# Designed miniproteins, single chains, continued (3), part 73

Each design is a single chain, and the fold is of that chain. pLDDT is the mean over its residues in the fold that is shown.

## One batch from the design tools (miniprotein)

Design m10682
Fold by ESMFold2-Fast:
Structure m10682 (fold): chain A 67 residues (1-67)
Amino acid sequence: MDLVLQGNDLLRQGGEAEKQGKLKEAAELYRKAAELYRQAGLTDAADFLEKRAKELEEKAKEKEREE
């Protein structure tokens, strides 16, 4: 239970960081949320967030290149 609530808090923080264009920070928050969801047995949610974090990390690299 607590792991899911902590994951939800990190997911909210990640979404807010993403809205602010902080893609690297959002990706890190999503990966932390994914680890908590995986520990809670929510593997589908964890897999989704790990995939999302990877996508945001790649976008952050392109942003640093001014693309």
Scores: mean pLDDT 80

Design m10683
Fold by ESMFold2-Fast:
Structure m10683 (fold): chain A 76 residues (1-76)
Amino acid sequence: AAEEQAEKLAAFYREGIDKRLADAPEEVREEAKRLAEEAARLAVEAQVAEAAGDLERARELYEEAAKVAERLEALL
């Protein structure tokens, strides 16, 4: 399911964030993890929409995921 795929991606990103931001304050690391989880969720939802043939919805979700990824990058 989309939620299961998003959770797996989020877990992978959380591991990477802990390594990259090891010396950052806990609040910054937690915010980065939240943004990574949101981006993963949106990306998986976009893939599901694309597979269903809803290309307009998929585009919207990919755009939202990109914006969240930009916010995450600003913290890294």
Scores: mean pLDDT 77

Design m10684
Fold by ESMFold2-Fast:
Structure m10684 (fold): chain A 80 residues (1-80)
Amino acid sequence: SMDEEIEKLLEEIKKAKTPEEAKKILEEFIEKVRESLSLEEFKEFLKKLIEALEAKLDELPKEIAEVVEYYIEILKELLS
């Protein structure tokens, strides 16, 4: 189920027309997941999300990829 939610997120990001849309999609998704999971489950989810986002960077428009790369760094900091 978590893998299905991540795939849906990736499709939404891919359809984003502006960096601001991509930012909003990512922020709303992360907020929703944070509220739904325990701290341990959230950290495991973030690891999967980071891997999935990194795998899809080459498929994204440059401006959208730059926003996603920025969020990958933020998510990595949350795991430290």
Scores: mean pLDDT 82

Design m10685
Fold by ESMFold2-Fast:
Structure m10685 (fold): chain A 61 residues (1-61)
Amino acid sequence: SLELEIELALELMKASIAKLAGDYKEAAEAYKKAAEIYEELGDKEKAEEYRKLAEEMEKKA
């Protein structure tokens, strides 16, 4: 849905800003939300990719 696509774009922007600021906890949370949205959209491959990115960010926090 258009709403999920907009929310996905916002979460990915939040993740990028958080990473640049060194806020790895916030980046991890944003990637987790992105993964949830990809799962809702039926894109299991991207959902798994963003879950792994969230785990990577959590390790840096």
Scores: mean pLDDT 87

Design m10686
Fold by ESMFold2-Fast:
Structure m10686 (fold): chain A 69 residues (1-69)
Amino acid sequence: MDQGIADILLAMGRFALEKGDYETALKLFEKAIELDPDNKDAYRLMAEAYEKLGDTEKAEQYRKKAESL
């Protein structure tokens, strides 16, 4: 099931965020969004990852997307 795989990708991405591997986290969250485009948590986590990278513009963009779902 796509949702189940997306949840695994989100868990892996959160682990990457905890390690400070923000690029890996973004890649995993992007894959999760591809499998489950309505996954609000994936967009929130993308926003957090971009914020950690200092990309405030993209962080705000993904945060707004999460709020719209």
Scores: mean pLDDT 81

Design m10687
Fold by ESMFold2-Fast:
Structure m10687 (fold): chain A 93 residues (1-93)
Amino acid sequence: LLKEIEELGKELAKLLEEAGLTEDAKAVEELTKKLVEALKKGDKKTAAQLAVQLAMLGLAAAVELYLEGKEEEAEKVNELTLRLLRLADELIE
């Protein structure tokens, strides 16, 4: 589960970087790293807060991609974000 979260975070960051959202890609990498660290420590409250921050960032990025006409990338960003959140939820609860 932790490795899957790390890999999904990397895939999401790569997709954002390829789409030209370089700052969002960096933020996803940083938040994913912090989320994994919180989960490893059993800090469920911090992990939940970081998961929410990742969700908000993913949603905002998808909206931006949609506005740029990158609909396929926006759909993939939403898919990866939701999958990452689901895995985080399984480890928090």
Scores: mean pLDDT 82

Design m10688
Fold by ESMFold2-Fast:
Structure m10688 (fold): chain A 74 residues (1-74)
Amino acid sequence: LTVPRATRSLAEEAARSLRYYAEKLAAKGTPEDIELAKELRELAERIERAVAEGDEAAMTEYTREAFQLLHALS
């Protein structure tokens, strides 16, 4: 199954951004930051799985959720 390049590229970008912020939060070392970092990593893994499976609906939904979270962290 072929996924539109734009959808996949946005999903992969979202996953990379989530992992980047997760690393920064984990480095702060507070319980709240560590828990948030875990949530960001789990969302990145869900996006990566959706991309691997070609699940466009899951990619779209998780990517939207990711950008909402990333916007809040910016």
Scores: mean pLDDT 80

Design m10689
Fold by ESMFold2-Fast:
Structure m10689 (fold): chain A 94 residues (1-94)
Amino acid sequence: MSKEELDREVAATLVRMAGALAIREAQKAGASPEQIEKLRKAMDEFAEAVRNGDIEKARKSLEEAAKILEDAGMPETAEFLRRVGERVIERLKE
């Protein structure tokens, strides 16, 4: 596989792991099942967009995930996710 394809697969895997941790923390914080499902969907869409190099979809999915975390009362986790996600998106442009 190409270096670019490998880099995207690695980035997508890291995004999926970060998403799983964010979901676990949201569950511990008492987020509703509906909020958890929306967060899972947004993180899955973000990982898929990263894998495909789709910067616009990646930004949209990241913003949706961060907003769900903010609405669940986790603004610090939302801000951390935005910082990590933006760095991943910047790497896709290289």
Scores: mean pLDDT 81

Design m10690
Fold by ESMFold2-Fast:
Structure m10690 (fold): chain A 61 residues (1-61)
Amino acid sequence: AEPSDAQVARQAAANRLTNELYDAESEEEREAVIARARELGFSDAQIAALERAAEELRALE
């Protein structure tokens, strides 16, 4: 079965938020990305997963 349009949209949003967290140079920029994630309906646990994904990308450099 194909993923729903809502699941596809959520995954695309998660990828964008992970990249924005990776690019964040300051605590203020990081907080702005987290606030946007909450507005998009991401839970604190999901936001923590996005932060871990961004950290993993940095660790690969």
Scores: mean pLDDT 79

Design m10691
Fold by ESMFold2-Fast:
Structure m10691 (fold): chain A 88 residues (1-88)
Amino acid sequence: ASLEELKELTEKKLKEGDGEEQAKKLRETAEEARRLAEELAESDPELAAILRRVAELAEKAAEAAEKGDYETAAEYIVEALELAHQAV
């Protein structure tokens, strides 16, 4: 599977769901990532920085989903997943 394939699948799933509910879940994910980043800031500053970027991307995806821009929302989600994958 390619990043392009993941983007297409993500966009399709977003279009099939409720944009406001999806945006809420994305914001909840962003808050969790920010909380974890704060906890790790002293012990693992590199991972904390990655989690802060993941949180930023999740928030941008939520904003795009609320506007019905599912293509842009999918792009941010895939970028966040790729960044998180590179962290492990």
Scores: mean pLDDT 80

Design m10692
Fold by ESMFold2-Fast:
Structure m10692 (fold): chain A 60 residues (1-60)
Amino acid sequence: EPPVYDPTADPEGFLRGALRLYREGRISREELRHLLQGVVDNHPDTPAAEEARRELARLA
């Protein structure tokens, strides 16, 4: 396999990690909201930001 380094995958990987930590009870709902907002603010034009916005709406 090639190196498979894709910097555009970072926001999605981060989003998945944050959601998993929340599902495992390792972070609070408030902390998850903060992390999701960070994805939206720093990567606003990515699929990860779209998913983060939907998750933020679900948490409201």
Scores: mean pLDDT 73

Design m10693
Fold by ESMFold2-Fast:
Structure m10693 (fold): chain A 99 residues (1-99)
Amino acid sequence: SAELERLRAEIDAEMDRLIQLAKEGKPLNEIIDELNRVTELAMAALQRAGKLDLARKVFELSRELIKWLEENPNAPRDEIIKKLKAFGDEVRALLDEAA
């Protein structure tokens, strides 16, 4: 749908912002806040598509990543970026499955 395509573009833009925050070495709380924004947008898109199970998967992936970030506050920037990119790839795959 046009609505899902618009939401997907917004999710991609927020994912790019999330990666940029990590590249700039922004505080963990700012990275988590942006990750939560991406998660909310992706869940909303999947819920609007009637894909509640896929929305749940996005939520679970986000919680696992947040837990890892909180348990590894001194992780190297490149490792954080790699984890965020992997999350983005999984979210995009779930959105593609919903289309």
Scores: mean pLDDT 88

Design m10694
Fold by ESMFold2-Fast:
Structure m10694 (fold): chain A 93 residues (1-93)
Amino acid sequence: LSEEARELIEKGYAYYLEKNEKAKEYFEKAIELAEKAKDLALQAAAYMGLGEYYESQGKIEEAKKYYEKAAELARKAGLEENAKNAEEKIKKL
């Protein structure tokens, strides 16, 4: 589950870099698996990916929403640097 979620996040970013809409589906699937695994760190990473995807689409309010979720989950996981990175993404929107 956690390993599969990580692989889906990697594939999501690969599609994101290719500007392929499939990135969204991969990040959404990663969230489902990370939630099932109760892995807050992987949930945060997948929400970060969704935020970056929506930002690339010009959907600023959606991007902000997902970056806020990523920051909250990263902070709950004890990942302060990841939380700060998500907060910086919000500031640059």
Scores: mean pLDDT 87

Design m10695
Fold by ESMFold2-Fast:
Structure m10695 (fold): chain A 93 residues (1-93)
Amino acid sequence: MEEAKKKAEELVKQARVAYSKGDYDKAIELFEQAIKLDPNLAEAYLLLGEVYYKRGEYDKAIEYFQKAVEVAKDKDPALAARAETFIKYIKEK
């Protein structure tokens, strides 16, 4: 499990680089691999929501933001609040 968590964190780092370059397909693939290795990685769900939002896939963005809230909950209230803010913003448009 420790090796899987380290690999998941490395994949998130690589996915962030792909996202920053506008390579949304690669970012999605890498974030999906990260959550398969560590399903409790709230940051990966938040960033998947952001990528889908950038692609105009608002329903999928909301889905992943809701999952980020669920996973983060009391463990990371700031991340949960950020995801909830995105959900509210999208639904108000």
Scores: mean pLDDT 84

Design m10696
Fold by ESMFold2-Fast:
Structure m10696 (fold): chain A 102 residues (1-102)
Amino acid sequence: MITVSVAVEPPVAEVGQTVRVRALARNDGDKPATVTLEILDENGNVLARSAPVRVAPGETAVVELDFVVKPEHVGKYTARATAVSDDGSETASAEAEFEVKP
């Protein structure tokens, strides 16, 4: 079993601030998994993506993405972590939302 959680800080950001997205992935399965962290806009467009992180059986990984908020980024966003086992038999995902104010 693969377990994933995501946190965003701050959940409401102002232009010029940095939103830190942190994913925690735990692999209690028999096979390696790969976890990626993405930031999506309201239309599902991927604005930022972490490098893939390998999580061996019995291991826990932390994946971080820092998102610097620019004036064009005003709106609502979803941070999504997705973990997939090497054979594709196990998948886990978690989402957290954040908002950017002027």
Scores: mean pLDDT 83

Design m10697
Fold by ESMFold2-Fast:
Structure m10697 (fold): chain A 63 residues (1-63)
Amino acid sequence: LGEILKRSLEAAVELVKEEGAEAVTLRKIAERAGVSPRAVTEALKSRGLSKEQLVEYAKRLAE
């Protein structure tokens, strides 16, 4: 995984654990990962992933 995508996934996992999957937004992922929301979106697109797929993957990793 690219660095931004890795940080975004790690941020999403932590957010799922702390706030639940429904509370996870691109803004919160970006803030926690220390990047812009645009950078998260571009990293996801580079791998053919949607925000929804990232959150689903994070849910599986969280529990």
Scores: mean pLDDT 80

Design m10698
Fold by ESMFold2-Fast:
Structure m10698 (fold): chain A 67 residues (1-67)
Amino acid sequence: MELVLEGQRLLSEGGEAERQGDYERAAELYRKAAEKYREAGLDGVADYLERRAEELREKARKLEELK
């Protein structure tokens, strides 16, 4: 239960970072959320969030190259 709540908090923070355009921070938070959900036995959610984090990491990389 606590791990799911920690994952939800990290997911919420990641979503906020994504809305602010901080894709690097959003990716890191989604990755940490995935770790918490995996520890809780929610592998499907964890796999989804790990994929989302990788997508956001690529987006952050491309935006950084434009600076």
Scores: mean pLDDT 82

Design m10699
Fold by ESMFold2-Fast:
Structure m10699 (fold): chain A 61 residues (1-61)
Amino acid sequence: MSAEELIEAGRELAEKAKELKESNPSLAASYYAALGVLGVEADIEGLEEAAEEIRRLAKEV
């Protein structure tokens, strides 16, 4: 997967977590967890810029 694809996936997960935070916190937590896993995947693949952006997105949520 490319760095751009990982960043796009991270943005979608972060937005979904934000949308669901008040109405469905358990589902929001699942999206947060997926975002964390995505960041680890980027680190393992050596995609430092993607990993950093995903961490920033997680902090924003």
Scores: mean pLDDT 81

Design m10700
Fold by ESMFold2-Fast:
Structure m10700 (fold): chain A 87 residues (1-87)
Amino acid sequence: MTKEQNKGLKDYAAALLEKVAKRARETAERFGKIDPEKAQVARELADELEKARTEVKNASDENQYEVAKKGIELAKEAERRIAELEA
């Protein structure tokens, strides 16, 4: 990809990870007193997503495509897990 395409993917990945991390935090708060086990899973997921977002933001030009792609995959899997917790 071009540098412009790589920057777009990096920005998209960071935004997606932030959005899903926020949802995971909200899910953890909602379940905190009702289902502490589900709340803990959601908190751990939010922490993992926040770490991945930091990695995406700090990725070098050489690594940004790979890091962004992994971040997007993680965010999609996290959305699936959150949906299962909310079911």
Scores: mean pLDDT 81

Design m10701
Fold by ESMFold2-Fast:
Structure m10701 (fold): chain A 68 residues (1-68)
Amino acid sequence: DELIKELEEQIKKDPNNYFTWLLLGGYYIQKKEYEKAIEYYKKALELNPNNKLAQENLDYAKKQLEEL
């Protein structure tokens, strides 16, 4: 997917841009690839630990993975 490649390239150029990690996490939620979503949201939270929406989405992804 072209969008994923662009987002991965943005991470390589600016790995401290938490928003790019957040977008990748959201993309993988839509794809129902919850393990990858968890990894990307964890990285977003390393950069911005007080982002409540990222924490909520991380918890959501973890619950979905447990129900598999």
Scores: mean pLDDT 80

Design m10702
Fold by ESMFold2-Fast:
Structure m10702 (fold): chain A 95 residues (1-95)
Amino acid sequence: SYYEEGLEYFKKGEYEKAIEYFLKAIEENPNLAEAWYYLGKAYYELGLKEKSAEYFGKAVLYYQRLISRFPDSKYIEEAKKLAEEAEKKALELKK
């Protein structure tokens, strides 16, 4: 599946490819909470790698979408924490 291929690229640190496959997974099944979670995480990792406020902004966006779409998901607490960390890192890069 697109989600499993995305996970393989994510595990290899190939975050741009992981994002491509997680987006395809969500297009195929928008109720797959795991794909939304890993989309946010892949953008977060790209933000770290590239020192990019824009990628941290994308991570926040997808974490917020996960929280909105799947409020009872097991990923909610981690997504909230990672969104706060991503916002902080984006602000540090603007100064």
Scores: mean pLDDT 87

Design m10703
Fold by ESMFold2-Fast:
Structure m10703 (fold): chain A 127 residues (1-127)
Amino acid sequence: DADELLEVAIEGFRKVKEEVPSLGPLLEELIEQIKKVKENPNDEEARNKLFDLSAQLIDEVNSLDLPENVKELVRTSVSLATIAVLLYQLEQNNTPEAAELKKQLQVRGKKLKERAKKLLEELEKNK
């Protein structure tokens, strides 16, 4: 479910903001765009901003000396948001190719969701 993947991505980004307050403004703007895409999956401006902000976040995180589990949570949350956006777009396509891609993305999204939950638990344990 694309909505569930976006909710987990938001939870991941909120945890990253807690761990790395300097990324707060970028993460808050990204979360806002995710909420707009959830409300209207056809909002092209919000979708494009989500992708641009995600790329900026990955670049910022790669430039910082952060724990690997924090970096992985960022990458995993970005991947969850990206998969959710693609799933929303594929819901409008009735081709066999779109149906196959949707199944592949649902499997990948489920695995990434499980990994994000484990990373969130690990970060809560480490305080």
Scores: mean pLDDT 87

Design m10704
Fold by ESMFold2-Fast:
Structure m10704 (fold): chain A 101 residues (1-101)
Amino acid sequence: GAAARASMAAGAAAVAAAALASLGKKIGEPEEAVELAEEAAGEAGAGAVAAAAGDLAAAAEHAERAAELLERAAELAEDEELSRALRKAAETAREAAEVAA
């Protein structure tokens, strides 16, 4: 159902955002880009929890915020591959928001 798909997509975005934030720290990316990716991981995680609880409206709002934060992180990222991965994570977060809507 929609709740399960939204929860899975938001959860995947949260895991990706957290991993990319960790990688960004390790390779010396701008601190602001790392902080935005960490914040996005938190928002995407909250979206996954909301979707699992059946609160699709809250899930959509959290997933949309995660996507916006990941796009901003991608703009600030200096490494092209990291920027591309952050944009892909943003697409996954948007998918979660669309499924929850």
Scores: mean pLDDT 90

Design m10705
Fold by ESMFold2-Fast:
Structure m10705 (fold): chain A 55 residues (1-55)
Amino acid sequence: MEEERKKILEENQKIGDETFAAEEKARQSQLDADVSRLTAEINKLKAEIEKLKAE
């Protein structure tokens, strides 16, 4: 009885953990893409600021 309930809870936890891990991986990939894009924009803005300072 106790063992049966424990088995069901462990199975549900495993499914939850696997889902969370998959979501975390997708989130990391999304953040990496966003960081790359923002870094490119920052570099472009820095170049424009340097042009204005040089003028």
Scores: mean pLDDT 81

Design m10707
Fold by ESMFold2-Fast:
Structure m10707 (fold): chain A 61 residues (1-61)
Amino acid sequence: MKITDLEVAIALAEMYIGIANSLEKQGKTEEAKEAYQKALDLLREAGAPEDVIKWVEEKLK
């Protein structure tokens, strides 16, 4: 796999994190968790660093 795959996954994960943050501010906690989960799945699939993965996992608690 190429470095571009990780860059794309990080960019998409950042978008989902932004969506999740917006949903949390609207009180839509369940929808926010779904967006964080999508970001987490993308980061795990791309083999992102453990620190980044754990940071997103904390948002799901």
Scores: mean pLDDT 77

Design m10708
Fold by ESMFold2-Fast:
Structure m10708 (fold): chain A 116 residues (1-116)
Amino acid sequence: MLSPKERAELIGRVIEEVLAELGRELGVPIEVEVEVSVDADGNVVLTIRLADGGVLKINLGKESLETVIAKVRALLTYLVRRATGRVDQALVDRAVQRLIERLREALPDVEFKFDI
């Protein structure tokens, strides 16, 4: 079983891989820096920094994996809009599906429940 820090590092790597694949599909490199830290309350926090200065923070001690996926979906939507000037819902949905499949493969003992 993975420690909370190892789980956070693995989730961060999966997100980075999905973003790199999206960049290849868009024909534009997407570079991100992933950091794992602990907040004042002892919760593990995943920080994703974009090359343009955008930052996404995910508190893995307080947020469900469904919330994590929703936040990453919002980031993917932002990146697609930025690269293409529009929202390509099919492209975003494919990237989210890849994220879910990789997270399930990497975290086989975690149940993903989507309540919309």
Scores: mean pLDDT 77

Design m10709
Fold by ESMFold2-Fast:
Structure m10709 (fold): chain A 73 residues (1-73)
Amino acid sequence: MEEELDREVEATLYIIKGVIAEKSGDYETAAEWYEKAADLLEGEDRRSFYQDAANAYRKAGKTEKAEELEKKA
């Protein structure tokens, strides 16, 4: 079968890294991981993680980057 399972596993790993970074207060790193996860996902999951990345970028003071990700819905 195609790379679907590999993408899902990689996205899950990126989500875990994002959550760990966010819980540690490293919001910029968390946002980067959530954005990478969203890039690998589709539909509602993609949109959800772009929103999580945008929220993390706002907490890091990266407002313009957050607004950019919200447009990628």
Scores: mean pLDDT 81

Design m10710
Fold by ESMFold2-Fast:
Structure m10710 (fold): chain A 64 residues (1-64)
Amino acid sequence: MKGKATITALADVPDTGEDTLALRKGETVEAEILKKVDDNTLEVKVLETGKVKLVPTSLVEITY
C-alpha cells in the first residue's frame, strides 16, 4: 500500500514525551510514514487515532 505500513515493536517503546508513540514488545500499529526526522526517528500518522507520532527506528520493524 502506498504510504501505509505496519509498525511492530521489537522491544518496549516508552512514552518519553509529547507525540512519542508508546508500544509494548510485540504490539503492532497501522500507520502512514510521513517523513524521516533523523537516522533514529520516523514521523508517522497512526491510522486508528489520526495522531502524528515519532517512532524510534531501533526499537521497531516497519513492514510495507
Scores: mean pLDDT 76

Design m10711
Fold by ESMFold2-Fast:
Structure m10711 (fold): chain A 81 residues (1-81)
Amino acid sequence: SMVAEALEALRAAEREEVLAGLERQIEYLEKVKEKFGLEELVEEAIELLRRAKEAIEAGDLEAAAEHIARAEELAREIAEL
């Protein structure tokens, strides 16, 4: 089915865009860790974003959303320091 193949290709492209966004966020947090020395909180946020990326790649969007929400909470805590 051409429709099923087209839908899979579109989902793959959307997945790549989301994964690229998560990679950029991880890179940014690693730079923040190096510059400000907020090692524990930044490492926890990076790990949560990596787990979100793995969950998206596995097709578990619920787990991905939960990990992203936890990373956002840690990002707010870091911003308050």
Scores: mean pLDDT 74

Design m10713
Fold by ESMFold2-Fast:
Structure m10713 (fold): chain A 66 residues (1-66)
Amino acid sequence: SKLAKELEELQKKLEEAIENKDYKTAREYAKKIAKLLDLPEEYVDDIIELEKENLENKKKVKEKEE
């Protein structure tokens, strides 16, 4: 669905912003994700935290390769 594709793109951009320590941009994408899911802005921090955990899991795989 269009919603699922938009969510995946926003999550990818959110991960990139977190990797770059660009928390201003990360909040922008987290707000868009919250809006897509019809969640209030209070959930923005939770969305960022969840994506940080996803990034840490991905990093563990990369550290094994490096």
Scores: mean pLDDT 76

Design m10714
Fold by ESMFold2-Fast:
Structure m10714 (fold): chain A 80 residues (1-80)
Amino acid sequence: SLIEEIEEAVKALEEEVRRLEEEGVDPSEIAKLLRAGIRVLEGELERAKKENAPEEVIKTIEEAIKRLRELLREAEEKAK
């Protein structure tokens, strides 16, 4: 389902971020990756709203964006 695809994609990105942090990748590069992921999800959210997607789908995308924004906040703080 679309919900499962979104949840798996977000989980994969969260796991990739953890891997990059463990490898000592620059927090600014991690922030760039997260900003790109958020932009993609914001586009999916706009599309879902225009297509009158079920509230569960919209909520799933919004929760995914919130999760990635929290990771972005942490990466940006480490990049100071």
Scores: mean pLDDT 85

Design m10715
Fold by ESMFold2-Fast:
Structure m10715 (fold): chain A 80 residues (1-80)
Amino acid sequence: SSSAAREAIRQEVLEEVATKILAIGLLIQAALERNIFSKLKPEEAKKMTEEIAEAIREKGYEAGEEKARELVEEFKKKLE
């Protein structure tokens, strides 16, 4: 009910949104670097984004980058 409580809730929501935006960006970058971006389906991209976001939350940004590379490389192998 205080302005401070409202701002705290807002910050939590913004941090979650920011983490998901970072995860999407990392997925897009990894997919573009491996020339498979056009082959990613929305449902696959959503699952990969959720796993990357979890890696960022647990182990930080560099863990998210590594998770994005792993997921994109695994997906590329399935296209063989």
Scores: mean pLDDT 83

Design m10716
Fold by ESMFold2-Fast:
Order: sequence, then structure tokens, then C-alpha cells
Structure m10716 (fold): chain A 68 residues (1-68)
Amino acid sequence: SEEAEKAFGEGLGHYAEGVRALYNGDKEKAIEHFEKAIKYFEEALKLGHPRAPLMLQQAKDLLEEAKK
């Protein structure tokens, strides 16, 4: 659905910003962006987006790394 694609796209945007912050050593910013990415990917999953389960798992994994 259009709503699922929009939620997934918002999640991807925050995921990319989280990855960028993590590589720059900004763990606080990375955590904030990965938490937002997770919320959007959870919404996309609820709306039936086929790629949401994988991206949700990846965002959760990187959030755990950022917290170390």
C-alpha cells in the first residue's frame, strides 16, 4: 500500500542517518535515528510491507551496537 511504502521510506531515511552518525562516532545521534527507524519499520510491518521485517531487524541490531 501507499501508506506502507511511505512508512518504510521514512524508516530508511532515519536508518541512513543513524548509520552516518554511527560512522562519525556520534552514538547519541545514531541511537535517536535508529529508534525512529524502528518505529517507522514497525508501522510498515503492521501495514504489510514485504521488506519491513528485514530492515526492522537490521535497525534493531545497529541500535544495540550504538548502545555499546
Scores: mean pLDDT 90

